# Ledger of designs, part 103: designed miniproteins, single chains, continued (5)

Each design is a single chain, and the fold is of that chain. pLDDT is the mean over its residues in the fold that is shown.

## One batch from the design tools (miniprotein)

Design m19581
Fold by ESMFold2-Fast:
Structure m19581 (fold): chain A 74 residues (1-74)
Amino acid sequence: GSRIALNYTPEQRLLLVQALQEYQEDPSEANLENLAQNYSEATGLSKASAKADLQYLINILETEGMQAVLELLG
């Protein structure tokens, strides 16, 4: 697993879970860009870092499901 995902704060974990739930309702590239922008603004991370984190977690979500994401985030 990526060290990035393992080092999230509790607030970042909550925001990421919410973003992944929103992505499941609309799995479009446009929605991914909007979710990355919102996560970037909420955390102060760059949009590139926010998007990379979301893409990594989406890959886990798509391959192993939401429970695996929740366990990874703590």
Scores: mean pLDDT 78

Design m19582
Fold by ESMFold2-Fast:
Order: structure tokens, then sequence, then C-alpha cells
Structure m19582 (fold): chain A 62 residues (1-62)
């Protein structure tokens, strides 16, 4: 779990960096959660959301 928490923090930092370099404001991703049974699945979902937020926002703004 600690490794996934570290990956989540890294994903947040990378997303913020991409938005800052592009001169864009990060808006909340249009992504919901189902209630996951394990903390591990929740963390994986959040990591994917942050990894995809820049591309998702770019697609939405096109």
Amino acid sequence: LEKLKEELEKAKEEAKKKFEEAGLEMRFPALGYSRERSEEEVLKTEIRAYEAVFDAQQAAEA
C-alpha cells in the first residue's frame, strides 16, 4: 500500500507539472468511483485518474 500511496503522490505532482507547463488550470477529472472493497483498488483508481487528467482535459477542451 505504501508504494501505491507514493505513486499517487507522484502522479499528482506530474499532473500539476503538465498543467503548469501548458499554462492551464487543472480542473477536477470527470471520473467517479464505485465503492471498492480494498484500499489498494481505490489508490489504483486515483493514480489512473491523475495520470489521465491532462489528456482528458485536453480532449474536453478541443
Scores: mean pLDDT 66

Design m19583
Fold by ESMFold2-Fast:
Structure m19583 (fold): chain A 90 residues (1-90)
Amino acid sequence: MKKFRYVQEFSKYVAEANKKIDELKEKYPDKQEEIDAFRERLSREVMEDFVKLLELYDKGASDEEIEKALKNMKTRIDEGVKEIEELAKS
């Protein structure tokens, strides 16, 4: 069931990203407010991408288009975590 696979991959990526962000908050407590503000924005953007991915699946888009959308969403998460890490270290 491909739709379930996409949901599982999304959930795994989000869980791993949140774990990394929580570790950064513990390591840099003086940056917690800034980290949380960035996480909130990133979460909103990622959720918008995920909704669009599910709509794409529901309208019968090609597997290639859906896989590309999933890859773009994962890239946004990876880049966002990297930006939060740099923010925490600054």
Scores: mean pLDDT 82

Design m19584
Fold by ESMFold2-Fast:
Structure m19584 (fold): chain A 100 residues (1-100)
Amino acid sequence: DEEVKKEIEEKVEAAKKKYGLPPEIVEALRIYLEMLAGLLPKERIVEVAEAVKLLAEAGLVDLEDIEQFRRYLEQSDIPEEDRKRALELLEEAEEIVKKK
């Protein structure tokens, strides 16, 4: 959906300008927003978990966001190895948020 992708790019550019985000955080935000819009295949779930960890380091996600994504992962029909890796990344993201 080109309109949804355009809205994501506009949101990413707005956040980049407002918060002065580095390129890796800008990309993490784009990946996360694409996942929320249903534009990413489930095979990329580990990349989404890595993006959530980067967003946690940047202060752009909170414990409620991480818990919601963890519940989504536990209920998702994804390979067990990918689920395990994504849950490990979310545990790291949760610890980052708790330390801030």
Scores: mean pLDDT 81

Design m19585
Fold by ESMFold2-Fast:
Structure m19585 (fold): chain A 86 residues (1-86)
Amino acid sequence: ARELLERARELLRQGRGSEAGLLAGQAGVKAAEEGDFELALESRRLGVEGARVAFEQGDASRGTGAALSGIGGAIEAGIKLGKKLP
C-alpha cells in the first residue's frame, strides 16, 4: 500500500495526474484492507489532487475515477476502524 502511494506522489510531481490519482486510489483500498486509516485518508487526498490535475489537462473521466477510488478506500478504512473502537 505505501509503495503504491509513493509511486503516486512521484507521478504527481511529474504532472501525470490521472495515473497518480488511480494509483492513490489503489493504495487507499489496500490500506483500508490492512486497517491503516491514516494511509487510506492520505490516499484519498492524493486521489483528489490527481483528479484536479487530470481535469486541468481535459481528462474529466479519468479524474472522476481517481477521486472515486480514493474516497471509497477512506470509507472502508473508517468502517474497519469503527469496528475496533466501540
Scores: mean pLDDT 66

Design m19586
Fold by ESMFold2-Fast:
Structure m19586 (fold): chain A 113 residues (1-113)
Amino acid sequence: SEEIEKLEKLVEEIKKLAEETLKKIESETDIEKVKKIFEEFMKKVEELVEEMIELALKSEDKKKALELLKEAYKSILELVNDLIEKFPELKEEVIEKFNKIKKKLEETAEKLE
């Protein structure tokens, strides 16, 4: 479906954004710069996730939509884990921002079941 094709493209955008963000973080030693890089990443991810939620709820293939939301979630979680491992002092702030996205995705997953 059109909605599923758009969701697949958004998942790929999130994956590419996570890869680009990780490369920026790996090259950085200034914690304030890492924080800004992560904040920019989360702002873009929030916008993409909101678009994905709208498409998932409109999709006729609820099972495939749920699978794609789960794939996006996994990509975001992997970046969050890598960031916390490298910069444990940012753990609380990173988890707080991630939990906002996690709650939106979990709420949407329940609606798709």
Scores: mean pLDDT 88

Design m19587
Fold by ESMFold2-Fast:
Structure m19587 (fold): chain A 80 residues (1-80)
Amino acid sequence: MAELEARLRAIVLPVARALGFSDEQAAEAAARAAAEIVKLIEEVGAEAAIEKLREAARNSSDPVESALLLRVADAVEAVL
């Protein structure tokens, strides 16, 4: 899981910074998002978590959120 958490933080951090978060807030948001995704994987399994992330991306009206969710789903799949 450490590799997945590191990849998730690396994906979320620049997006949070681009959205106007301070460095401290961006780091906190990235850590929190990584933890929440790891928890989702623990609750439903990696395969179901990937499906949920891709479904959320398809249902998002925000293209930035959609792109982020797809990158996260790809990162989770790459660790499997």
Scores: mean pLDDT 77

Design m19588
Fold by ESMFold2-Fast:
Structure m19588 (fold): chain A 73 residues (1-73)
Amino acid sequence: MMASVIELQEQAKEIEEELERPDLSPERRAELIQELEVIDGILSIMRAVMPEEEEVALESERVESKLKRYQEE
């Protein structure tokens, strides 16, 4: 549902903003990446149970791409 997707988008954006901070500690960075992995998991489940909700699919793909980039860098 839209409300749940919006909440997950807000959480993902907050995490992404923190990950872009230059003064971020390695421990905090690992914690934020872990939180993004949880959000990615939730979005993947939502996509599976609500395939007609295109917004869920788009957000799931966006978060997955971002998470992969942060894990590689």
Scores: mean pLDDT 77

Design m19589
Fold by ESMFold2-Fast:
Structure m19589 (fold): chain A 87 residues (1-87)
Amino acid sequence: MMDRMQSVMDTSGSMTDFIDWLISQGADDLAIQVAQASQPLFRQMLQSSPGQTRQVSQRLIQTINQAMTMPPDQAAQTVIQSIQQLL
């Protein structure tokens, strides 16, 4: 059984990597938008069951990994849309 905190930490790590990648591409405004969109999701994950948090974590990390193969604008939009669907 995966700990809820571990799933949150894994998701936070992937999100930090994604935000850093956006900044490296010169997309600072998109990085801020993604960071702001992620805050409600992390709050929800901390209040969810370990199983629910793990499923959300797996979906979001997969989306982030796929998004980093896209142009920055499309990547940010894809991740934000995924966050909105998971809320």
Scores: mean pLDDT 83

Design m19590
Fold by ESMFold2-Fast:
Structure m19590 (fold): chain A 88 residues (1-88)
Amino acid sequence: SDELLQKAEQLAAQADKLGQQAVEAINSGGEEGVKKAIELAQQMYKYGQQAAQYLKQRGDDQSGDQVLQTAKGTLDKLTQMAKAKAAA
């Protein structure tokens, strides 16, 4: 369904935006910046999971798996960056 593809693309775009906002929150620093970055990273991952589900429902398992793997990798990276900033 073209609707499933459009929903997946919209969610992926929202995830990318949240990831950028998480990096900005980390760069802002402080406990509040770190907490906000973790919250944004978790929201990014949820949108990535939903985008992957829509792609898999469309029969595009390979693209769905790739989106999910990328979202997990980004979540891990952002979480590590936030923890490093909190330790500094």
Scores: mean pLDDT 87

Design m19591
Fold by ESMFold2-Fast:
Structure m19591 (fold): chain A 62 residues (1-62)
Amino acid sequence: MLSEEEAESVAAVAGESPEAAGRGAEATHQLPKDASREEMAAAARAAGTSERGARGIAQLGG
């Protein structure tokens, strides 16, 4: 799971709430370990994060 510190970092970089960042990170944890950065970003966006926040989460998770 994305830690509170990591969620806050993504929110700060993307201008997104920590709650939205946390939802996106949680969605990426449902993916296989070999999921691509693109798949992580898509999952985060599907969970309700912005495109910018989703990219940030994918960078931290990849």
Scores: mean pLDDT 68

Design m19592
Fold by ESMFold2-Fast:
Structure m19592 (fold): chain A 97 residues (1-97)
Amino acid sequence: SKTNKLVEEERAKVDELIAAGKVEEAEELHRRFTIEGEAAAAVYVLEYGNEQERADAEAYLARLAELTGVSVEELRRLGEAQEETREMIREDVEEEK
């Protein structure tokens, strides 16, 4: 899976910061990657999902906004900016069909 490889690469970058003793930078990078990935997945569902899946993605973004302090509008923008990640999700989904 392309998305699994992306997660492994992101984890490797976080692990390098931990190994260098940059724990605070590692925690912030991990948080950023997590938010960007979750936003990208939600935006993918909003584009390609059915009515129920889109409603669930909208509810998920609202909950993510409450948990992170990032607005729903900014989360949508972050997910839209992750074009390469959304393409990886699309390819993984098509390969499983």
Scores: mean pLDDT 81

Design m19593
Fold by ESMFold2-Fast:
Structure m19593 (fold): chain A 86 residues (1-86)
Amino acid sequence: VKEIADRMIKLAEEVIKLTDNPEVQEAAKRVIKEAEEVKNSKNDEERTIAANRLIDEAEEVIRLSTNPEVQKLALEIIELAGQTIS
């Protein structure tokens, strides 16, 4: 779980670097925050809540951005978040 969370953080940091849109940058920062909560979760319920919030923020990155590379990174983040829910 920690390795997956660290990968999601790195992908969100790449989103911030690729975009000049402040709304996309703020959504990506919220992805990082929720990924840290996934990493620090103590049980399956906490992890599921954080992962679902992370997916919502990554979907906002997709909605706000017209950059296909940013959208691809956000989709990878969603896929990784899904892997943390079990």
Scores: mean pLDDT 84

Design m19594
Fold by ESMFold2-Fast:
Structure m19594 (fold): chain A 96 residues (1-96)
Amino acid sequence: DELKKLAVEAVRKAAERLGLSEEEKEELIKLVETDPEKAIRILAEWLEALTGIPIDAEEFIRAAEAEGLSKYEIITILASQISGDSSLPVQVQELL
């Protein structure tokens, strides 16, 4: 699954930027595979802590899914914002 691979890679980069332990990083990658909604909530909490802007994870998921995005694409968006990846499309950035 290409979208899943992209999500896992984005999460690895975000975890590295935040200085997470290998245990924390592996646990988050497992959540991407087993419980992607939980992974989205954790990433939203980290992004909120990093930016100071409150993020309602439930509303964000709802809005993104209404735009046709999968949970893996949502994970990629949030993780890329944490890692500082500026290559995200403008339309995707507007969901944040």
Scores: mean pLDDT 76

Design m19595
Fold by ESMFold2-Fast:
Order: structure tokens, then C-alpha cells, then sequence
Structure m19595 (fold): chain A 81 residues (1-81)
């Protein structure tokens, strides 16, 4: 249901936020990026809706400061909404 999907999305976004907060403290940027990607891929393989996966990818791109990817994912989300 929608509530379960929203709760799972919020939890994964929070996990990504925590990974990048640790990156800022430790300087282990590749670890946060790798772990965030693994979380997103696991959610996708577990059957999370495509729209929610794109929202996670957008959040991940924003945390990485990748403006090109942010624009790409925003456009993909807009097409599916």
C-alpha cells in the first residue's frame, strides 16, 4: 500500500543521509557512495516501485552534488507522475 511504500522510501532516504553525514566527518566518500548505491539496488531488486527508486536515485544524486543526474532523475520522475 501507499503508506508502506512511503515509510520504506523515507527510511532509505534517512539511511542515505546518514551515510553521507559520516562521509563529511571521515572523508571516506567512496564508501558512502558505494553503500548508498547498494541500498538503492537492493530496494529495486526487492520490488520497490520504479517511481520510489527514482526518488531514491534523485536523493542520492543530490547528496553527491551531481547536477546532471539530479536533472535527469527529476525529468524521469515528472514523466511518471
Amino acid sequence: NAAAHQARLARLEAEIDELFAEEQKTGNGWIADFRALALIEEAEFAGMPRLDILRLKLHWAEKRGREDEVQKYREEIARLE
Scores: mean pLDDT 80

Design m19596
Fold by ESMFold2-Fast:
Structure m19596 (fold): chain A 100 residues (1-100)
Amino acid sequence: SKKEELIKILEEIIELLEKEAEKYKEKDPVTSYALRLAAELYRKLIEALKNGNLSTEEAAELAIEQLEHLLAWLKEHNPELYKELEPVIKKKIEELKKIK
């Protein structure tokens, strides 16, 4: 189903954000915290999907908006990580757009 495919994409985003947060916890604790906070928002989005509080389309739209906000934040606060993650996150945004 579209819902199961969306949950899989969101879980892959969470794993990516948690991995990068761990990498940055000593180097840049602010970036690490921001990435963990973003991962927590995606976990809540999955819970809302499973509980029927959000439609698949609404959840996909919110996920896209959050990823765009994350990229904007990284561009300003950690431009090196922004350059590394931009192609990966843009690919995830395109995958999410196909769910809509």
Scores: mean pLDDT 88

Design m19597
Fold by ESMFold2-Fast:
Structure m19597 (fold): chain A 69 residues (1-69)
Amino acid sequence: MSKEELREEIRARKAAALAAGDVVSAVAYDELLKNIDKLSNEAIEEALRAVDAGDFKKAGEIIREEIPL
């Protein structure tokens, strides 16, 4: 997917999570949106798969690995 397609996908997922009262997923998607320009498309897709699996620790680790802190 392009960066724009990934951004729209994450925004849609965040809106759905908020509507469902899933604050944890909403926060994870918000963090991805905040860092989207610093992450590779592959890292974003991997993090989305981790969130879909409920593995928020893995999603956070992917973000940390890609962003030099």
Scores: mean pLDDT 77

Design m19598
Fold by ESMFold2-Fast:
Structure m19598 (fold): chain A 81 residues (1-81)
Amino acid sequence: SAEIEQTEQQIYNSSLLLAKTLRSVDEALEYARYMAEKYKLPKERQEKILEKIKSEMKDLVETEADREAGRAYLEKIKELG
């Protein structure tokens, strides 16, 4: 479905931007899972998104400060719905 493909692409783009902005792969993966479940994206499509993010961000060195900032931001996203 074109709608499913569009949703997949939007979630991937948003999650990758989040990973780069927050410098947090784990929090971006949690965001991608949250958005995929919210928009009822098939599990196989969700897993493709997660794998692409991991591949793109494989060389990122994540600090504790990056993880704390990422968690705080993700909590705000979930709170806003």
Scores: mean pLDDT 79

Design m19599
Fold by ESMFold2-Fast:
Structure m19599 (fold): chain A 80 residues (1-80)
Amino acid sequence: SSRAQAEAQLARLEALDPDRPEKRVEVTKFTAEALRKIGEIIDMKLAGAPEEEIEKKVEELKEEVKKKLEEEEKKEKEAE
């Protein structure tokens, strides 16, 4: 299944850098989610979905990325 493949890929990425597990896990989780969303957009394009629906999915992904970056900035500013 696509989930099992994603989990296997996450395990491989985690194995690449054992020295920073906590930060690595957060980054890897975020990138896996972004890749999943991109896959959904590609599937919609292949299925002939309206451009409006594709743009909506792209906007959702952009907002998720922006929100995640703002959350990380807040954490850094509050810590330092």
Scores: mean pLDDT 64

Design m19600
Fold by ESMFold2-Fast:
Structure m19600 (fold): chain A 63 residues (1-63)
Amino acid sequence: SASEREKRWQAILDAASALRNETRGAPREEREAAARRKAQELADQLGLDESAIYAFLLATLSS
């Protein structure tokens, strides 16, 4: 089984993929709002910094 660190990283990657698919073609403001909400949710669940997760999610949306 994956370590807790690996599980948390996989959760972030899965969330980034889902966010990209769910917001494909949406306006920039809507995509950024969705990324902010998801970052807040993940930060609360994983005990990580919201701003760092938000920056990562925004980067994946522009890829």
Scores: mean pLDDT 81

Design m19601
Fold by ESMFold2-Fast:
Structure m19601 (fold): chain A 68 residues (1-68)
Amino acid sequence: VTFRPASVEEAEAYLKEILPEDAEYRVYERNGFPFVEIRDPRAKRPLAVLGVREEGDVALIFGVFIDP
C-alpha cells in the first residue's frame, strides 16, 4: 500500500466524474500536490487536496478538504 499525491490528470478525471458539468473549479499544483478550488458559493470547504492510495494495480482517489 502506497499513498501519493494525485496527478493533475487524475484530479481532472476524478472531478469530471463527481462535479456537475457546469461546476467552476481550478486545479493547480503546489509542492507536488494538486489543489482543487471549487468556486461554488454554497461550498463550505472550497479547497481540497487530492491523493491516491495504490494497491497493486488499483488506484483509489481520495480528497482532503481544507478549511479556509
Scores: mean pLDDT 66

Design m19602
Fold by ESMFold2-Fast:
Structure m19602 (fold): chain A 78 residues (1-78)
Amino acid sequence: GKVTGEDVKEIAEKYDFPLSEETAEFLANMLNHLYENTKDKSKLKDYIKELLKKLGVPEEKIDALSEDLLKKLEEKME
């Protein structure tokens, strides 16, 4: 399978960072693309962190949110 916008929205809401449906779907598609096209999977967490930083996620939430998103990617994309 793949990560969905609903998966992303649910995780973001858990960290008090609500996303619109469109933004959540966009982020899900970008995360799936990163997973498929990144040869060195050890870099995925850093790429996700940079993406969240660009979206305006507060620094204190970035590490935990990126970990949960990476876990969901690994769960769905394996």
Scores: mean pLDDT 82

Design m19603
Fold by ESMFold2-Fast:
Structure m19603 (fold): chain A 78 residues (1-78)
Amino acid sequence: SERERAEGLVKAMRAAVEAAKAGLVDKVKEVVEETRNTTPEDPEERRLADAGARAAEAAAKGDFEKAEELIEELREEA
């Protein structure tokens, strides 16, 4: 379901932020690329995937405040 997909993205984004904080930026980049390579047919799923990718990208850049904001937005969509 869309909710299960959103919950999965939230978990993945949380893991990406923790990896970035631990200095594993390459892992975060992999998550961003994997998320962006997913092509949801449903507009809502596409929006959730985009939000998740943006959160992971912010974490990879060291902008953890923005990453947390984007994760909270994604959580609200779940």
Scores: mean pLDDT 68

Design m19604
Fold by ESMFold2-Fast:
Structure m19604 (fold): chain A 88 residues (1-88)
Amino acid sequence: SAPPEITLSPELTAEVDALLAAGDYAGAGALTVEHVVREALRLLGKYSEAEIEELAREVAAMVRDGARVPEAEARLAELQEALREKHA
C-alpha cells in the first residue's frame, strides 16, 4: 500500500504562505519541514510526543541553517523510506 500523505493544516498553510510572501524562504521551509517530520514520526508510531517535538525542531533548525539543508533533506528521505516500508 502507498504511504500516508502528509499535508499541512489550513493554519500552517496560512503561516507558510505569509512567510513566503514576506520573502522568508528559510522560515517557510523550516516550518514546513517541522510539520512533515512531526507527522511522519507520529505515523511511524515508535516515538513519544517529547521525542517527536525534539526531532522535528532539530530538522527545522537544519533548514534555517542553509549549510545543513542537505542533512535535513537526508533526514526527510529516511523518514519517507521508513513510512514506505511500514506501509508496504
Scores: mean pLDDT 79

Design m19605
Fold by ESMFold2-Fast:
Structure m19605 (fold): chain A 71 residues (1-71)
Amino acid sequence: SKVIELEGAGFDDVKLEDSETLYEDKKTGESTVRGKVSEVSERLAAAGVKVGDLVELTVKSDGTMTITPLE
């Protein structure tokens, strides 16, 4: 279960079904959401993210996205 980190990625690169917000900092814009991947961009697919994966996504104000598989 390898954590994936990408620069210049955001929520436009991945769609989650039944998503749940676990963390949100309104001052920094950082957020963590959990859900099942329903749609993924070509660049996230190339990084190993697949439709049907259960993941936690953290988006940081610096434009970095961290994707943690949940198993």
Scores: mean pLDDT 77

Design m19606
Fold by ESMFold2-Fast:
Structure m19606 (fold): chain A 95 residues (1-95)
Amino acid sequence: SQETLELLEKFLEELRKINEERPLSPEEILELMREYAEKYPEIKEVLEILIEVLRLQREAVEDPSVEEEARERVLKLIEELKKKYSKEIVDFILK
């Protein structure tokens, strides 16, 4: 869990540095998350869940008819994170 938290902290620091130079699009964030998931298998499951959350949120914006279903699926994914990871990791991810 400590190694997972450290890798997630490093990833978010890198995102912050890039975002300070220019705002990142949701698509760019998803691409960076996929790259990190491939590079660090230890956090791959966490990043895959976050990628799915972002995809569902984007889908709901593009098609309001699926908004309720997407919202329910996002909540289930967050509950999965809470079950598998420590409160510190989950709180760090959700801010």
Scores: mean pLDDT 72

Design m19607
Fold by ESMFold2-Fast:
Structure m19607 (fold): chain A 92 residues (1-92)
Amino acid sequence: MESLLERAERAYRVIKEYAEEHPDDPRGVALLAEASLTLLAMLAYLLGDKEIADIFNEGAQRLQELAEKNASLEEILEVVEETLERVKKAAA
């Protein structure tokens, strides 16, 4: 079965690619990232991995707040990268 970390890395790649194609749509990037992390959190809960689920859920919540505040693309990508780093540390 593909690991939660491998799924998170794939999601990050998709988010980064969308950001590169749509640099004028930081809100769209934030919403895509929030939706992706929310789905990963749900999967982690189903797999019994509450610690990783909580990390994804915290990241998703921060991204929702950034979307509402019309935050910069840099701030949005920083939250996505920090969430991935936290998942890597928790999975080790």
Scores: mean pLDDT 85

Design m19608
Fold by ESMFold2-Fast:
Formats: sequence, C-alpha cells, structure tokens
Structure m19608 (fold): chain A 105 residues (1-105)
Amino acid sequence: STNDKIDALKEEMLALVDQTTDEILAVTTDPNVAARIKAIAEQLKESIDELAEALKNGDDLKAAIEQLRLVALFVELQLLVPEQSELVDATAQKISQIIKEMLSL
C-alpha cells in the first residue's frame, strides 16, 4: 500500500539521521556541542515522523511545514558543526531525495 511505502521511506530517513549523528558524535569532543547535536537529531527524527503522518493523512500544509522544519534543522546542524558540513549536506540531500520519492507516491 502507499502507507507501507511511506513507512519504509520514513525508516530509511530515520536510519540516515542516526548514522550521520553517530558519525558526528564520534569526533565531537565538546560535551555541550554533543548535547546540542543530539537535540537537533531528536528534532529531525520528530519532524520526519510528523511528515510521514501528514502525508498518510493528506495534510499538505502540515507536510510543507515539516519539510521547512527539516531544512531549518539541517542549517542549524551545519552552523553548529561547520567542520562536518560536507557530511551534513550529503545527508540533507539524501533525505531531500527520499522526500521527493514520498511526494511522488
């Protein structure tokens, strides 16, 4: 079903956030920066869950808001860890492609 495909793409995005977060945390020495990275990762995962639910419910406005929230959170992460900007950008691009796939269902 369409909902099953949305759930599969959601799980793929959540796994990407976890993988990228773990890679950034592995090289983060400042505990205050590490705590902020973890908080941003939790917000990214929440926004991904909300996006998937909005798409299943046909809530186009909520889906658009969650897409904007994801962009803002990736920008925040980029500014927090500029030395990891290439990894953050690559992850944001992968998530953007998965979202485009979801929107085409």
Scores: mean pLDDT 92

Design m19609
Fold by ESMFold2-Fast:
Structure m19609 (fold): chain A 108 residues (1-108)
Amino acid sequence: DLERLKATVVSLGEAIIAVLERAITTISDAAARAALRAVIAEIRAAIAAVRAARTLDELIAAVERLIAAAERGLAVLREAGVDPSLILELEIQIGLLRIVLGVLKLIK
């Protein structure tokens, strides 16, 4: 079950990257595009930490890091005035990550 939770988190992180990459194609502001690319790099690092996690505590820390990066991405999307459907899609992915985090903390 821990391996399934890791796979689920990785999949959600990759889905978040896809939303942010799609959002970048709709944004003309160079600063906002740069901020989203930085967030994508943070999410990729968090996904690597999820894959590398050997303990439940390491996995919890990696998921919390992933959620924090995704929340920063959400803030950039809201400020850039992107399509509400992209904002909703990102909010759903973050919500699912929070559910997984709750399950991880319950197992601990």
Scores: mean pLDDT 90

Design m19610
Fold by ESMFold2-Fast:
Structure m19610 (fold): chain A 71 residues (1-71)
Amino acid sequence: MEEELERIADEAVDRLVAALEAKGISLTPEQKAAIREAILTVLRDAYEQGDSLEEVRRLAESAAKAIEANL
């Protein structure tokens, strides 16, 4: 399960990085790691509270969009 949550977080981070790079914004490896960990923490909490993997995936997309909107 942890492995699946990490995969979902990695996919969300990859999409976020691509969107930011299209806008001319480059993240450092440290910033990418911090964002990944923040997303993963939210996903773990949601899964522990009984959210389905589909709901967790939607939450990851929402979190990535929120981060993009604030950069």
Scores: mean pLDDT 81

Design m19611
Fold by ESMFold2-Fast:
Structure m19611 (fold): chain A 64 residues (1-64)
Amino acid sequence: MSVQEVLQRSVEAFRRSGVPREQIQLAVLRVSDKITPSTTARELTRAVHDALLELGVDVPLPPD
């Protein structure tokens, strides 16, 4: 799975959890510079979740 596909899945999962689009976009921007070719789907989802928590969004981590 490509990094882009993983990112799209993470965005979709948080959107289904009721996270506002603007918060998801900000979280993605915060993690974009930390994404490497070795970044796993789970690591990316966790990084987005951490960024959302820093933005004050109390949302559960999506299941694997």
Scores: mean pLDDT 74

Design m19612
Fold by ESMFold2-Fast:
Structure m19612 (fold): chain A 95 residues (1-95)
Amino acid sequence: SDQAIQLIDQAIRQLQQALQVATDPTTIQQIRTAISLLQRARDLIVVDHDVDQAIRDIRRAISVLRIALRVATDPRTIQLIQQAIRNARQARDIL
């Protein structure tokens, strides 16, 4: 759905902003992994129409981001990751 795609795109943008602030290599790697999973989920919806696999990739992205929150120490990085998790969860719930 268009709404789910917009929420995924917003989550990706928030994570790209987090990459500009994040300094910890582990957090950076986890954010990059989450971006990749969300980009794949977007393509699964738009190109392949595979909603079930898109939901699995979104769930994996949320899990990776929750792990990133345990390592992240910068308040801006934490806030951006939390916003991305909220948008990814909303996208999952409306798919």
Scores: mean pLDDT 91

Design m19613
Fold by ESMFold2-Fast:
Order: C-alpha cells, then structure tokens, then sequence
Structure m19613 (fold): chain A 64 residues (1-64)
C-alpha cells in the first residue's frame, strides 16, 4: 500500500514539475488510499467514484 502511494505521489510531482507541499501530499495520499481501497470492489460505481475523487485531488494540486 505505502509503496503504491509513494509511486503515485512521485508521478504527480513529475507531472506537475515541482515538489508537492505537505498539504498537497496529504490530500493526494488520502485520495489515492481511498481509491486503492475501492479498486477491487465488485461495485463499479464505487470504483469509478474513487477514481473521480482521485482526479479531483490531482486537479486541486495542479491548480495550486
């Protein structure tokens, strides 16, 4: 779990082209952890909802 979270944060930093603030890391960590918890759910709506929340967190970081 933690390794996948770190890989995601590293990818976002590369995409953004700057270091993430502690606040941005916390927001993204929460969003990706939630997404990973829903990823193997048989409920497709729950999986999609988790992915959309993650995208929203990424957009928040990009706009900051």
Amino acid sequence: MDQKVQQFLDQVQKDVGRPLTPQQKQVLTTAVTHYLQTQNSPDATKVVGGKLALIGAELTVLLS
Scores: mean pLDDT 74

Design m19614
Fold by ESMFold2-Fast:
Order: C-alpha cells, then structure tokens, then sequence
Structure m19614 (fold): chain A 83 residues (1-83)
C-alpha cells in the first residue's frame, strides 16, 4: 500500500494535479508515521519532498519550505544512524 501511494502521488505530480499529489503524499506520510524501518523512513522523507514540491506549485511556499527542511533534517539523521 505505501509503495502504491508513492507511485500514485508521483503520477499525480507528473500529470500536474498538484492538489491530488499533495493529498496522496500526506496520506503516505500518515501511513508511515509509526514505521521505524529504514525503508519506511526513506519513503517518508521522499513523501515529504514530494508534498513540498506540490505545495510550492500551489503557491504555498512557506509550508513547502518547512516540509523541505524537515525532509533534509530527517535524511541527515537517517544517514548518521546508518554509519
């Protein structure tokens, strides 16, 4: 289900359906909220990035910037955890 949500969100973004892409990315983030696997953390980081892009396209620049910063912080933390 998580991978399917990621695919659908990416497809919506590619199609220019930014509201749908944001909706699907939020659903994916929520689904992965309690998952601690490396794969789930990677997918959650990707979902936050996708959501940030969709929100930026919708003119929600402040919210997009915060999500991008969160994704960067989580990515750096994950990289450090794996070393």
Amino acid sequence: KAEELALRAAEALEAGDYERAAELARELIELLEESDSVEAKQLRISAKGLLAIALEKLGREEEAKKLFEEAEKEFKKLVEELK
Scores: mean pLDDT 82

Design m19615
Fold by ESMFold2-Fast:
Structure m19615 (fold): chain A 73 residues (1-73)
Amino acid sequence: SEKIKKSIILGMHIIALGAEILVAKRSKDEKLREELLRRAREIIDYIEENKEYLSEEQKKKLEELREELEELE
């Protein structure tokens, strides 16, 4: 179904978000960290525009990653 396909694509964006936060958290390069945090916010904005297609599990994972991002700012 269309909803399942969009949920999978959003899942890939959530994985990318997690990866960017993880690299930012481990990076000692200030400029790289700032760029990764900016990119993470852009991914969150994209996911929010498509929030109707998120599964409950994906919503929970997104909230966990949002909290991690806020702690890094």
Scores: mean pLDDT 85

